# Ledger of designs, part 9: designed miniproteins, single chains, continued (6)

Each design is a single chain, and the fold is of that chain. pLDDT is the mean over its residues in the fold that is shown.

## One batch from the design tools (miniprotein)

Design m20299
Fold by ESMFold2-Fast:
Formats: C-alpha cells, structure tokens, sequence
Structure m20299 (fold): chain A 118 residues (1-118)
C-alpha cells in the first residue's frame, strides 16, 4: 500500500520519500487521488520543495476546487517560493471558501508584509 509507505516515511522524517509514495498512491487509486495529491504536496512543503508542492496542489485543486486545505497549502507553497502575489491570490481563494480560516489569514498577512517591504 503506497499510502501506508507515505505515512511511514513521513513519520521517519523522509518527507521527499513520503511525497513520492503518496504520488504513487494517487496514480494507483483514482478514488483517493485528490487526498493523495494533497498529502504529497504537503510532504514536499515539509521537504523544503515548495515548487514541487505547488504543482501537485494545483493538480488536486483542478479536481476539487472547494478544498480549503488545498488552497491554503498552495498559498503556503507560493509564500515559501517567494511568489508573494500568488500567495495572496490563493490565500484569498481559501478565505472566500472559509472566512474564519486562521492559516490562510496568516499566509495572507505574511505575503502582504513581504510586498510592503519592497
């Protein structure tokens, strides 16, 4: 089970290996594809690979555009990549779906602060 390998690797601190295992699970299980793409994207964020995270999160959000967690994680990926305008756009998308989302609000404020410092 590729999903189980993803959990085991993440617990061991192998976030890149976890992302690869979740990606394999997404290819093998169409019913779980969105959840595995989200898990792989979040694992790449932990691995310090925000550009790879953004690619997988964008794939997940094409399939499930109502995912608050997906939009929030995508905003975090662009924030960590230094793409502050995109981080703002996607954090605002998450807040449009869930106005009380504290993580999305925090990302929005951090991205705005980075742009204001220019």
Amino acid sequence: DAARRGVERARAGDFEGAAEAYRAAAEADPAGRVQYLLAAGMAYLEAGEPERAAELLEEALKLEPDSVAGWTALAEAYLKAGEYEKAIEYAEKALALDPDNEAAREILEKARAKLAAK
Scores: mean pLDDT 87

Design m20300
Fold by ESMFold2-Fast:
Structure m20300 (fold): chain A 81 residues (1-81)
Amino acid sequence: SSDVDFVVELGLRLDEIVALHRRDPEEAARRLRELLLSYGVDESTAERLAERFLAAAADPRALAAVFREASQLMLDSYAKK
């Protein structure tokens, strides 16, 4: 279904950003911001999450919190049509 395809594609894109964060955290933060904007998340929220993602570094708790919030916002935006 389209919802399954959406979740799978989102997961793959987030995995790529996580892998990039270990090598280039600034570029990973930019890609997270672009991903959020492409899904209709507002600019200020996207910038705030990208900054939190950059600041999270290797902290698994901080990274998990950012991904949970980002995923929820993208799902909510998708559900709006």
Scores: mean pLDDT 77

Design m20301
Fold by ESMFold2-Fast:
Structure m20301 (fold): chain A 74 residues (1-74)
Amino acid sequence: MRELEAEIGEALARMVAGILKLIGKTLSREEVEELAREAERLVERIAEENGLSEEQRERMLEFVREVAEEVLAE
């Protein structure tokens, strides 16, 4: 069931990224950076606790980081 767990983890990462994108523009740069770090830590813990592959973990982290960088670059 690693595939199901990976799919759930990916969905959670996408939700976190979506929230960051929606509210990030209304937050200060410092607040966005703090939220992004917390999101990355959450994704890492979900991947570790659910035994997701390193590749899937990297994909989830990359997705969250990309959205955070996009928000911060604005």
Scores: mean pLDDT 71

Design m20302
Fold by ESMFold2-Fast:
Structure m20302 (fold): chain A 61 residues (1-61)
Amino acid sequence: DREKKSIGAGVGAAARGGADAEAARAAGLHTYQTNTPEGARKGALEGGADEKAAEAAAEGA
């Protein structure tokens, strides 16, 4: 569901990608709103994460 994907995106960004709390939160929020891995990647980048963390967010979603 959207909640599980949102949590996965945030955890992926922070734990696997090294993103800070703001970028991880943005990844989770965009994943919840879009229900897509592309949303997770866009959210992470918007929150200040690098490309590696954005890919980790998308994989977690």
Scores: mean pLDDT 79

Design m20303
Fold by ESMFold2-Fast:
Structure m20303 (fold): chain A 80 residues (1-80)
Amino acid sequence: SAEARELIEKARKALEEGKSEEAVKLLKEAIEKAETLEEVVEVAKLAEEGYKEGKISKEEYIELDTEASMKMMKLSAEKI
């Protein structure tokens, strides 16, 4: 979706600028607005990169990974 892609781009810029709190918020919103598995996977990868670079805490990363997994399950069920 256009909304999810825009939120992902904003989150990427926030991480580049060191605005970790804003980036986490944008990634959560991107998961909520995601309409495809590709969009959710992109958010999950960006969250993992942020965690590995020390820009996202372990707790924030686990929360994002959990929400992404739940969204992927929901999107997969909608195809049945």
Scores: mean pLDDT 83

Design m20304
Fold by ESMFold2-Fast:
Structure m20304 (fold): chain A 65 residues (1-65)
Amino acid sequence: MKYTEEQKKKIIRGLANAAGVELSDEELEELAKIVTNDQELMKLSRSMFEEAKNIEELIEKVKSL
């Protein structure tokens, strides 16, 4: 299934919010650029947002998918 850019951003923001993390629009755009396909998007988990100490560490975790 092919997600739109808007759907990707909504899913990423939803996971961050569920983990108690509020992403800025800039941080959301950066994460959406890293998550280039649906398989990578599906590998995102709430625990990744909870475990990251800052946005830079979160980006590195996402790149490791």
Scores: mean pLDDT 71

Design m20305
Fold by ESMFold2-Fast:
Structure m20305 (fold): chain A 73 residues (1-73)
Amino acid sequence: SLIEEAIAQLEKLKEFLREKKPSLSPEQQAIADEIIELIEKAIEALRAGDLKAALEYMKKADELAEKLGDMLR
């Protein structure tokens, strides 16, 4: 299903961040951890059928991902 595909993509993104985390500074690792937590909450919301909560968690994750990306430039 579309939701199962979305969850699979979020799980891959979470694993990618975990793999990159050891190469980051402590400040960047803290942001990566917060992004991972928000992705996990979004996955739980998707499994529960709470699309509003999932979108809000992903919006926060995107904002933090942009901040982390700027720090890596």
Scores: mean pLDDT 86

Design m20306
Fold by ESMFold2-Fast:
Structure m20306 (fold): chain A 61 residues (1-61)
Amino acid sequence: MSPEERLEEILEELKKVASEEQYKSAEALANEMKATGDESAVEALARLLERELQILKEELE
């Protein structure tokens, strides 16, 4: 799976559990990182958002 595909999947999961404000912030950052064309930056953001997603899921437990 490409870094961009991974980032899109994480954003879809965040949309389900994050607040509207948190999701908008994450989406804006993702769009900015994609615009750079830097795959390493996209991968780093995907990893960061994946960690945030796990924390949010634990918070809901």
Scores: mean pLDDT 79

Design m20307
Fold by ESMFold2-Fast:
Structure m20307 (fold): chain A 61 residues (1-61)
Amino acid sequence: KIEELIEQLESEDPEVRLRAVEELGKIGSKDPKVKKALISALEDEDERVREAAKKALEKMK
């Protein structure tokens, strides 16, 4: 499931990427792959995706 969510962050659809970021944040995994993917999402083209990634990373701290 986590691997699928990380893969969805590469989607061309910003709605799919937004949902993936939100789910990864809700899961709160301490997996380094998840943190790296969320950090990458901070530079996303869609402002909503960037904001969701910031909130997800805040939950991990």
Scores: mean pLDDT 79

Design m20308
Fold by ESMFold2-Fast:
Structure m20308 (fold): chain A 65 residues (1-65)
Amino acid sequence: SEAKEYAKKAEEYLEKGKYDEAAGYAMAAANLGDIETAKEILKKVLEKDPENEVAKKGLELIEEI
């Protein structure tokens, strides 16, 4: 599915240290319904880049807490 393709791209960019791209693709996967995988990837982005605004906002939207 397209959601799985975006999640895969997010993981690839995370491994390359491209955290903005990783967070962006994770949010694209979330928008297509792969919420749990996106949440895991966004948390990994924040472990590597704690000030990443895309990942912070994305995780807040997914968790709504």
Scores: mean pLDDT 82

Design m20309
Fold by ESMFold2-Fast:
Structure m20309 (fold): chain A 69 residues (1-69)
Amino acid sequence: MELVELARKAAEAGKAGDIDALSQYAAEIFRKLMEEGKPREEASQAATRVANAMLKGDVEEAVKIAEEA
């Protein structure tokens, strides 16, 4: 699954209050960024921004951040 799709699913889970699903998708996003060769600093910053968007339920912002990563 692409990062954009993972970010969208994570944001939807966060919006729905499904903390377990949110945690799983957030962890998968971070792992994929690291596996794709992103420096730890960039992966950490992207994951933090996506997590903030997920907490707000802002699916569009989460997707945008994942596309930029």
Scores: mean pLDDT 72

Design m20310
Fold by ESMFold2-Fast:
Structure m20310 (fold): chain A 86 residues (1-86)
Amino acid sequence: SLAARIEELRRALAEAEAAEAEALAQANPLQQRTIAVQREAFELVLKGLEEGKEEEGLRRANELLLAALAELGAPQAELDALREAL
């Protein structure tokens, strides 16, 4: 259901926010940027679901996440896994 998917994404956002705090404590700028982009991507998906524009939300989230990770030199396998997760 839509409500269940929204709850799952809110949980994923909370986990991403916790990961951001942890990365900040470790003083790892690349990890911080990667996690921040993941959080922003989850927010776009959640907003899309809430507005009834799920496909657009997913597309924007995928564009941001993949572009940012590619710029950081992420391996293709990791990019593929994230594409499947979104």
Scores: mean pLDDT 76

Design m20311
Fold by ESMFold2-Fast:
Parts: C-alpha cells; sequence; structure tokens
Structure m20311 (fold): chain A 81 residues (1-81)
C-alpha cells in the first residue's frame, strides 16, 4: 500500500465519518442543530464526494454508499427545519 493509496482511503473515510456525525447530531439533538451550518456541511460533503468520484478514488460501491449516507443527512435536515 502506497502513501497515495492510504491518503485516498483516509479521505474517503473522513467524508463517511463527517456525514455519519452530522446525521447523528441531526437525529439525536435536532433542537440544538444549526440548520444553516448543517446545510453548509452537507454541501461540502457533496463537493468532496464529487471530487473523489471524478478523481477515480472511489469504487462504484463506495461512491453509492457515500451518496446514500449524504442523502440520509439531507432528509434529516429537511425533518428538523
Amino acid sequence: MSREELEREVEAAVVELDAAVLLTVLERNPERTDVEEARRQVRRLEERLRELVEAGRLSEEEAERLRELIERVREAIRKVE
């Protein structure tokens, strides 16, 4: 495993973690959630996912999993608004 392969895996894992944390906060503490900040964070996650897909750094399965997770975050934001 090269450093470049590790950096790619870490970047994908960080996107997944950031999305999962945001989803958890939205679902468990909706009254304390800044909806505008949550929207900015999901937009950033979408941009990062797009960049990873365009760079060929994700498998189709990994990309689909991250897309599904980000969509769940968007749904959670809609429910707390």
Scores: mean pLDDT 78

Design m20312
Fold by ESMFold2-Fast:
Structure m20312 (fold): chain A 98 residues (1-98)
Amino acid sequence: RVDTLALVVHEASIERSADGTTRASLVAEVRRDESAIEAFAELVREVLLAAGVPEEEAERVAEEIRRFASEHEGVRVRVEALTSADGRVEVRVEMEEV
């Protein structure tokens, strides 16, 4: 049961508006398990890249998540990204021990 639930993705969405604005949202819980942490970090990177976040920024967020998750028995992570038609990129990451 614990092994099966090492990574639980509650939400993963990318929405593009007609005006060119893209929003990505990812909410997950990950246990301190190397394979689960890597799978989740890769999922975060792919979601951010798909939303138009630059590769360097996406990798930096993934690395931050790897570090935090490795330090706790279980974490809940929320990642939100907004990419605007004018080229503005905003990424918000919230991590909480659970």
Scores: mean pLDDT 81

Design m20313
Fold by ESMFold2-Fast:
Structure m20313 (fold): chain A 69 residues (1-69)
Amino acid sequence: ELKDALIEAVKANKDEATIKALAEEVVAKSSNVKEYSAINKEIEAALEGNPKKDKVLEWLAEALGKKQK
């Protein structure tokens, strides 16, 4: 799953470009805003205490904003 791949990449400390690309794919593959909200909460919970959590959530929000145009 793209969500699980994103969480795994962040925990494995993959490069920023890879993590950002995965975040964009997670948003792109979400069927609707409610589904995205559930996925976003799961990612936030899974990355609790990770120093990259806020940055990953920021990239997810940016990708969502672009998709909603």
Scores: mean pLDDT 77

Design m20314
Fold by ESMFold2-Fast:
Structure m20314 (fold): chain A 80 residues (1-80)
Amino acid sequence: MAERMAEVLREQARELEAMGLHEAAELVREAAEALARGDRERAAELVREAIRVLGEEIPELSPEEAERMARAWEEAILRA
């Protein structure tokens, strides 16, 4: 489970990098590495930070949408 989620996070990081969202991409890559090591709590923290950075860079992403996204990813990671 965790390894599959880590691969999903690596895919997301590649997409963010391709969009020029370098800081968020780096945080998501670190989250994938943490999850691959079994550190779900650290992975969840890093993904929440990545979404915070995305909210600052993407004007169309409302704080409410960012919080819903962060919660969904956090739950998925903690259950992986």
Scores: mean pLDDT 82

Design m20315
Fold by ESMFold2-Fast:
Structure m20315 (fold): chain A 68 residues (1-68)
Amino acid sequence: MSKEAIEAYNKGKELANQGKFDEAIKYFEESIKLDPKNKNAWYGLARVYEIKGETEKAEEYKKKADEI
C-alpha cells in the first residue's frame, strides 16, 4: 500500500472516531482509489455507513472488503 493510501485511511479513521462521518467517507474513498486492495479502508466505509443507518451500503462495502 502506498504512503498516500495509508495516510488517507488513517485520516478517515480519525475523522470517524470524531463523528465526522461525511469527511471520513471522503478519506476512505481516497484511500481506496489509491489502493483498491486496502481491505481496511473498505471496512472503514462499511462501518461509517452502518453508523449512519445505511445498512445496504454497509453490507455492499463489507462484501467488497471480504473479497480482497
Scores: mean pLDDT 83

Design m20316
Fold by ESMFold2-Fast:
Structure m20316 (fold): chain A 90 residues (1-90)
Amino acid sequence: MFVPSEEETEEMLERLREEARRAAEAIRAAAPSLEEAAERVREAAELLREYYEKLAEQSKDEKTKEAYLKMGEVARETLLEAADELRAEA
């Protein structure tokens, strides 16, 4: 079973934040308005949270469960922050 080290977990969370921000930027570029972009980013945040929660449920290793739950939390919060910024610009 894959069990990341503490350092690897921190690096993954940082990359996940960057990827989430890039995803929000891509959604903004594809959306017809900032308001629509914000709504699509919010939907993506909930989908990513559900995805990581499912990965955590499938894992029986406690450290792996905690890592997936933390990844889902970080991804969701990063996307929700981006959605709030888009709404503020609208």
Scores: mean pLDDT 79

Design m20317
Fold by ESMFold2-Fast:
Structure m20317 (fold): chain A 71 residues (1-71)
Amino acid sequence: REEAKKHIEEAIEAAKQGDIETALRHLEEAASLLRDGDKRAIEHLAKAGEALKQGDIETALKHAKEALELV
């Protein structure tokens, strides 16, 4: 849905700015808007969140962009 896409895009921009807290919040909001049919997108959002918690911004952006392509 458009709302999930918007949250993923906002998470990507926050991560680029080093705002990890805001990026994580938007990834969680995006995941909460997705259903069982979006399993692959949800998996990529989860991996993006874990990468952000580890400070791996490059891996986080990769997974967030993959989720954006799937929703």
Scores: mean pLDDT 82

Design m20318
Fold by ESMFold2-Fast:
Order: sequence, then structure tokens, then C-alpha cells
Structure m20318 (fold): chain A 73 residues (1-73)
Amino acid sequence: SASLEKELKELEERIKELEERIEEIEKEIKELEKNPSPENKKRLLELEIELGVLEVELGVLKTVAAKLKKKLS
């Protein structure tokens, strides 16, 4: 099952990239909230939408990774 171990590793790398992107978005949101403006409000809405999509993707990938780990044990 070297193929399944490789798939799991690639999946865990994608999960890490998503978690890092989520942290970047959360940091940008926090900075934008300090300086309210119409432009910053539009950017906040865009980031909140992106955050929601990434959180759903992360949840799916974590579920798949957990199932794959159980099959490899």
C-alpha cells in the first residue's frame, strides 16, 4: 500500500496548505477590522466568503484523511 501512503501524504500536505491559508485570512480580517472603511468592508466580505469555502474544503479533506489512516492501520 505504498500508493495509499503517498495519497495520504499528499492529502496531509494539502490540509496543511489550507490551514496556513485560513490563518492568513484570519490575520488579514483582524487587521482590516482595526481600520473600518467602505473598501475594507468589501474586502472583509470577500475574505469571509473565502474563509467559509476553505473551512468546508478542510473539513472534507480531514474526514477523508481520517478514513484513509484507518484503512492503512
Scores: mean pLDDT 88

Design m20319
Fold by ESMFold2-Fast:
Structure m20319 (fold): chain A 60 residues (1-60)
Amino acid sequence: DAAALEAAEARGQAAMAKVRLLREMLAEGRYSLAEIAEAVGLSRGTVRRVRAALEDQEAR
């Protein structure tokens, strides 16, 4: 229903904003994984996995 769709879209936008911030912090190279995890509200393991996925994407 419409309310469920709006909630899903809001969650998607929030997730995208977190991924964007995560990428920006990683690109600056001056933050630890713990600091990035704290800033985006994710676990260190999640941040580490996202970093590994980005590295794999660059390696192709």
Scores: mean pLDDT 73

Design m20320
Fold by ESMFold2-Fast:
Structure m20320 (fold): chain A 70 residues (1-70)
Amino acid sequence: KRAETLIENAEMLLSIDPNSADAYGLLGRAYYLQGDYEKAIAYYQRALALDPDNKRAQENLARAQEELAK
């Protein structure tokens, strides 16, 4: 349910701004909560491609990669 809400919020943001780094960060978080670390990594990388200085996305990417490496 929380992951679904994040996806809906991200879709809303992308409908307004298709280049929203925040929206891709929300998608990364949603897939992380579902345990889909590969998709989480892909979306966090997209967020960082749009906003390379986003330290939160950098930290979240590292955590998702750490989970996948287990």
Scores: mean pLDDT 82

Design m20321
Fold by ESMFold2-Fast:
Structure m20321 (fold): chain A 65 residues (1-65)
Amino acid sequence: MAELEELKRRLKELEARLEAELKALSDQMNAGTISLEEAKARMAHIDQIKAEIDEVRERIKKLEA
């Protein structure tokens, strides 16, 4: 069960990171302090975090089954 607890901790950290990245990007775009190219790069990074969250969720589901 240590692996399940580690995955749940990782999921919580990833969800917090996703929320922080989305807020930061939104704030910077609204303030005009980020270029369109930088915004695109950060959106791609956010998509990577979302993909990792999905993978961790799938692993948790398999361990709980």
Scores: mean pLDDT 83

Design m20322
Fold by ESMFold2-Fast:
Structure m20322 (fold): chain A 97 residues (1-97)
Amino acid sequence: MTPEEKALLKEVREIIEKGLETGDFDEAIKKISLLFEDYIKTNKASREQAERLVDLIIEIIKELTEEHNVPEEKTREIAGKVHLRMTFVWVEVEAER
């Protein structure tokens, strides 16, 4: 894991913790997708690197939601929205290459 990946994942963790505190997961998902877009553009991440980062972000969501006793249905909804939004970001960035 690169220092840049570690920095991204730390920011993602902080954003999810704020989302859990405020209940505003749509804002959290938006911020995460913007960080992911900036990371893949700035670091010229490969598809494999992007997919690995998405998986790591989803794992952070699962860990933090489990710690906060969030219902499994809500966790699946949040994870699904994050995965879908990051997939669209990747497709749009790839189309510009």
Scores: mean pLDDT 82

Design m20323
Fold by ESMFold2-Fast:
Structure m20323 (fold): chain A 84 residues (1-84)
Amino acid sequence: SPALDEAEILATLAYMYLSLAKLAYRRGDKETVASWLRKAIDLANRAIEMGDEVTAKQILEEVSKLAREMGFDELAKEAEERLK
């Protein structure tokens, strides 16, 4: 369905932002990491709403881990709330 195709696109974009956040983390750009992780959470949440829960959950698990390593407790909590 169009909604499932859209969910896959949203999950792909979320993974892209997570990948950008990981790159920024390696460079020590904390503000950039936070910005990209927030975008990844928003897109992953939208992917869940449109039916791609499995891929989005995997992305949120990685977002939560990176956010906790960086001390972004609020972002980690937001990602973890969607894993339940």
Scores: mean pLDDT 84

Design m20324
Fold by ESMFold2-Fast:
Order: C-alpha cells, then sequence, then structure tokens
Structure m20324 (fold): chain A 76 residues (1-76)
C-alpha cells in the first residue's frame, strides 16, 4: 500500500542519515547513538512499520544531526 511505501521510504532516509552520523559525528557517544538508531530503523524496515513509527525515528535522527552540528538531509 502507499502507506507501507511511505513508511519504508522514511526508514531508508533514517538509515542513510544514521550511517552518515555514525561515520562523521564529533564524539564516540553520538556515533554510538547513530549506530543504535540505524539498527532500530533496519529492524523496523525488515519487520514492517507504521508511518507513525517511521516518523518517530526520523525525528530522533534529525535531533541527533542537530546535536552533532551536521546537516540533516531529510526533509520534514
Amino acid sequence: SSMEELARSILLGVMHEAQYLAKNAPTEELKKEARELYEEARRLFEEGASVEEAQRLRDKVIELAVKAGLPAPLKR
């Protein structure tokens, strides 16, 4: 369905940003948070997720990017 496609699209964006943050974040603590967020998004992508669940992870990755002082390429 279009909602399932939307949720998957959001989660792919979260995974891409989380990988970027895991590589580029200024501290080991932020890199660890990015890796954990990537694994959570990956599980939801594999298991299936609602748009609401995907949006929650998107909000988390945006907040993490802001804390890291790095660009958040995900559109709101």
Scores: mean pLDDT 85

Design m20325
Fold by ESMFold2-Fast:
Structure m20325 (fold): chain A 58 residues (1-58)
Amino acid sequence: MSSWSVEEQAEALIKALMARYEPPITEAQLREVAARLGVSEEGVRLAREWLREKGYLA
């Protein structure tokens, strides 16, 4: 896609985390990958909420 929505940023972050780490995902891992991918704070928030809902967040 030529432009990334906040939802697309969150999905990319979740996919990158799942490819690199096994749940539970720590806050430090979430922040490191988000910074590397250039995900916005809103995208990080959506990804964190999804991970927490699924029980994948430490």
Scores: mean pLDDT 79

Design m20326
Fold by ESMFold2-Fast:
Structure m20326 (fold): chain A 111 residues (1-111)
Amino acid sequence: EEKGIKGGKAGYKGGLEGKRLGLAGKGLEGGRKAVEGGSKAGIGAQEALKSKSKEGGKAASRGGYKASLGGLEAVRASGDDKEALNKGTAGAISGAGASWLGGHAAGEKGL
């Protein structure tokens, strides 16, 4: 499987799980899923850029965007949990970065 596509799928799944867990009030678990997804989407975006894969870039961009949304929901659910806030924020940042870089690899303007 192409690395950009694989990373994008992981980011998409991590973002959806992060959002679901955040909406359920599980900010720490949601943040962890968002960070995992955003990180994998970022790796996928780097690989897509290196290989000049438009499809890999599109997948990583989409997955990164979903991971960023999952991270934001984890932040909202963090309350006074500093670890949940840190994980959600890291997921939002890594997901957004993956979305931008993946978009650039796809020949799009990114975010």
Scores: mean pLDDT 87

Design m20327
Fold by ESMFold2-Fast:
Structure m20327 (fold): chain A 63 residues (1-63)
Amino acid sequence: DKLKELIVYALSEHPLTVAELSESSGLSQSTVSRRLRELEKEGLVEVRRDKSGRRVYSASKKA
């Protein structure tokens, strides 16, 4: 999926929220959120909560 590849690439540069990915990619937050859920399930991205409880995503960097 081209959109999943785009999201993983963006997250490999720096951790981002759904809103930040939506703004940078031009995709809707719904599309980004759905793809992130699939990528998290596949182990290709990691999610952490910041101090405000907001979910922050990053590309999996384990080799």
Scores: mean pLDDT 77

Design m20328
Fold by ESMFold2-Fast:
Structure m20328 (fold): chain A 85 residues (1-85)
Amino acid sequence: GKKLAEEGIRTGEAGVRLGEEALKNAGTKEGLIKAIAAALLGAGAIFLGELAEKAGYKEEGKKAKELGEEAIRLAREAIKKGEEA
């Protein structure tokens, strides 16, 4: 329940930060590593958010999933931008 919701949100926020840094460093090895890390944290946040929703923390679980989806979106954009560089 509550701990899954809290960890999901924290994991998603960390993923978004890494995804933003990956975009700034797109086309570099550092940017690629950060994009991969952002995607993995995003997937983890979505997983924890889904478990939190099932435990009754619907609002917090939804927030964790939205942050995770944003982290994956940023990671995809960073990789695409790096390929175009």
Scores: mean pLDDT 87

Design m20329
Fold by ESMFold2-Fast:
Structure m20329 (fold): chain A 68 residues (1-68)
Amino acid sequence: GKILKFIGLILRAIGDERFDVRLVGEDTLELTARPGGEEALERLAKELSKDPDFTVRLEGNVLTITLK
């Protein structure tokens, strides 16, 4: 299900020391790139943008991922 995929993404993001992680409500994840993490964040944004279950927005060093 979409929610288990989203939970998996949250757990992966929390384990990644390149990102600060913030959960906004039950359906939105906000990732902020730490210094040197910007390329990894851009790569993640491109990958997740291909997934029909997510709406993805990248602004500077902040990636917002919303479950559809």
Scores: mean pLDDT 86

Design m20330
Fold by ESMFold2-Fast:
Structure m20330 (fold): chain A 91 residues (1-91)
Amino acid sequence: MNEEKAKEAIELLREAAKASLAGKFEEAKELLERAKELVESIEEASVELLIELDAAASFAIMAAYLAGDEEAKELAAEVAKIVTEKLQKLL
């Protein structure tokens, strides 16, 4: 269950980055809000999946920044923070 949530969040973060770059800011926001909810609901996940989540969130931040999507940039940064805090607890 937790691993499936992590995989879905990775896909949502990647789709959000694509949406931001395409100028679909409302779609990017909805995808990021869903990704944040999933990441917050993960109780445990492998270090490998958390590293992939961090990479996906970082890419979403970069994509939003390049597109000028301030709301998506803030949401993606919140997701990255949650993932980093989970990863730090495992190290």
Scores: mean pLDDT 85

Design m20331
Fold by ESMFold2-Fast:
Structure m20331 (fold): chain A 78 residues (1-78)
Amino acid sequence: RPLEGAILAARHAINAAERGDYDRAAQSFDEASKLAEPVNPEAAKHFRRASEAARQGNADEAIEHAKRGLDILEETRA
C-alpha cells in the first residue's frame, strides 16, 4: 500500500541522513515522495524538500521536512 511504503521509505531516509549517507537519504526521500503523491500531495512536497536538503548535506533540514511529511501521513491514516 502506498501510504505504508511512503512511511517506510521516509524512515529509512531519516536513518540514512542521521548517518551522513546523503545519497541514500535523497534516493529514499524521492521514493517516499512518489509513494506519498497519490495519498497526500502536501506530504509528497515535504519529502521532495527533504530530498533536496539531503543532496545539499543539510541533515537537520532534511529530517525536519521528513518529519512534517510523516506527521501529515499519520494524520491521514487516522
Scores: mean pLDDT 84

Design m20332
Fold by ESMFold2-Fast:
Structure m20332 (fold): chain A 58 residues (1-58)
Amino acid sequence: SASAAKGAERGAAGDAAAAGAAGYDFWLHTQNPDAKRAAEAGAAGDAAAASAYGRRAA
């Protein structure tokens, strides 16, 4: 989705919290496991992992 893609873009820019929040929102609505991993990576402060999972979920 566009929302998950924008979250991945934020993670690529180094914003782990924004990438994680986008992944969490997408997971709540779709149950996509890559979105859940993006949320977990973002919560852990790993912007690169949050971006990679968010991009996969999109």
Scores: mean pLDDT 74

Design m20333
Fold by ESMFold2-Fast:
Structure m20333 (fold): chain A 61 residues (1-61)
Amino acid sequence: SAAVIEEIKALTGQTIESLEEAEARLQSAKEAKERYPELAPLADESIARYEKAIELLKASE
């Protein structure tokens, strides 16, 4: 729904319209954390936001 997309955009700063897209962004953030350990705190924040986006998308089904 449009309301879920707006909530995810407020949370992540990004337009995420599908569960597949949210999962892909989560995977990318996890890979970035492994590749750049010095950025782990920032990556953890992104991971938490994408995990929340996935929860919202699943709850809207």
Scores: mean pLDDT 82

Design m20334
Fold by ESMFold2-Fast:
Structure m20334 (fold): chain A 83 residues (1-83)
Amino acid sequence: SELIEKAEKLVDLAEEYVKKGDGKKAAEYALEAVKLAMEAIRTEKDKENILRAIGIALRAIGNLVDAKLIDEEAGEKALKEAG
């Protein structure tokens, strides 16, 4: 499935941006991965492909959590530098 393949690439990109500490880019890629994975879950008829898409969605949600934590830390630092 093209949707599953695209979602996998986006999750990999989100994970790389999490490792780099770029929460904004990580969240952008992770959100797109969730959208494509959810579309794949709705459109796929093969159980194995549906389970693969669910796995991608769960990984992307994990990256969204990590991205939020990075952004909160960066926001706190920016507020301290502005004060």
Scores: mean pLDDT 82

Design m20335
Fold by ESMFold2-Fast:
Formats: structure tokens, sequence, C-alpha cells
Structure m20335 (fold): chain A 59 residues (1-59)
């Protein structure tokens, strides 16, 4: 559902912000990229893209 997609993307963004190691950042980056590919809502896509950017800043 749209709500589940948004919740997943919000979780990925939170994960990116909390990531303290390169391995954690890479895990979030991979997950967020997959969320972008399957996102059916603009909000979920936007949050997943923010998660990708946040994770990349930690690499």
Amino acid sequence: SAEEEIRGAEGALEGARKAKTRAEALTVLHGAQELIRVASTEEARRLAEEAVRAAQEKL
C-alpha cells in the first residue's frame, strides 16, 4: 500500500541518518535504491531519494 511504501522509505531515511559505519551506509543505500525502483507514490520516491543522498554522504 502507499502508506507501507512511505513508512518503508521513512525507515530507510532514518537508517541513513543513524548509520555510523560504511557497511551500515551501504546497506541503507542498497535498500533505498530498491525502494526508488518500486515506489508508486511521489512521497515514497522523494523520501527514498533523500535516504540515498544521506547514505552517500556517509561514504
Scores: mean pLDDT 86

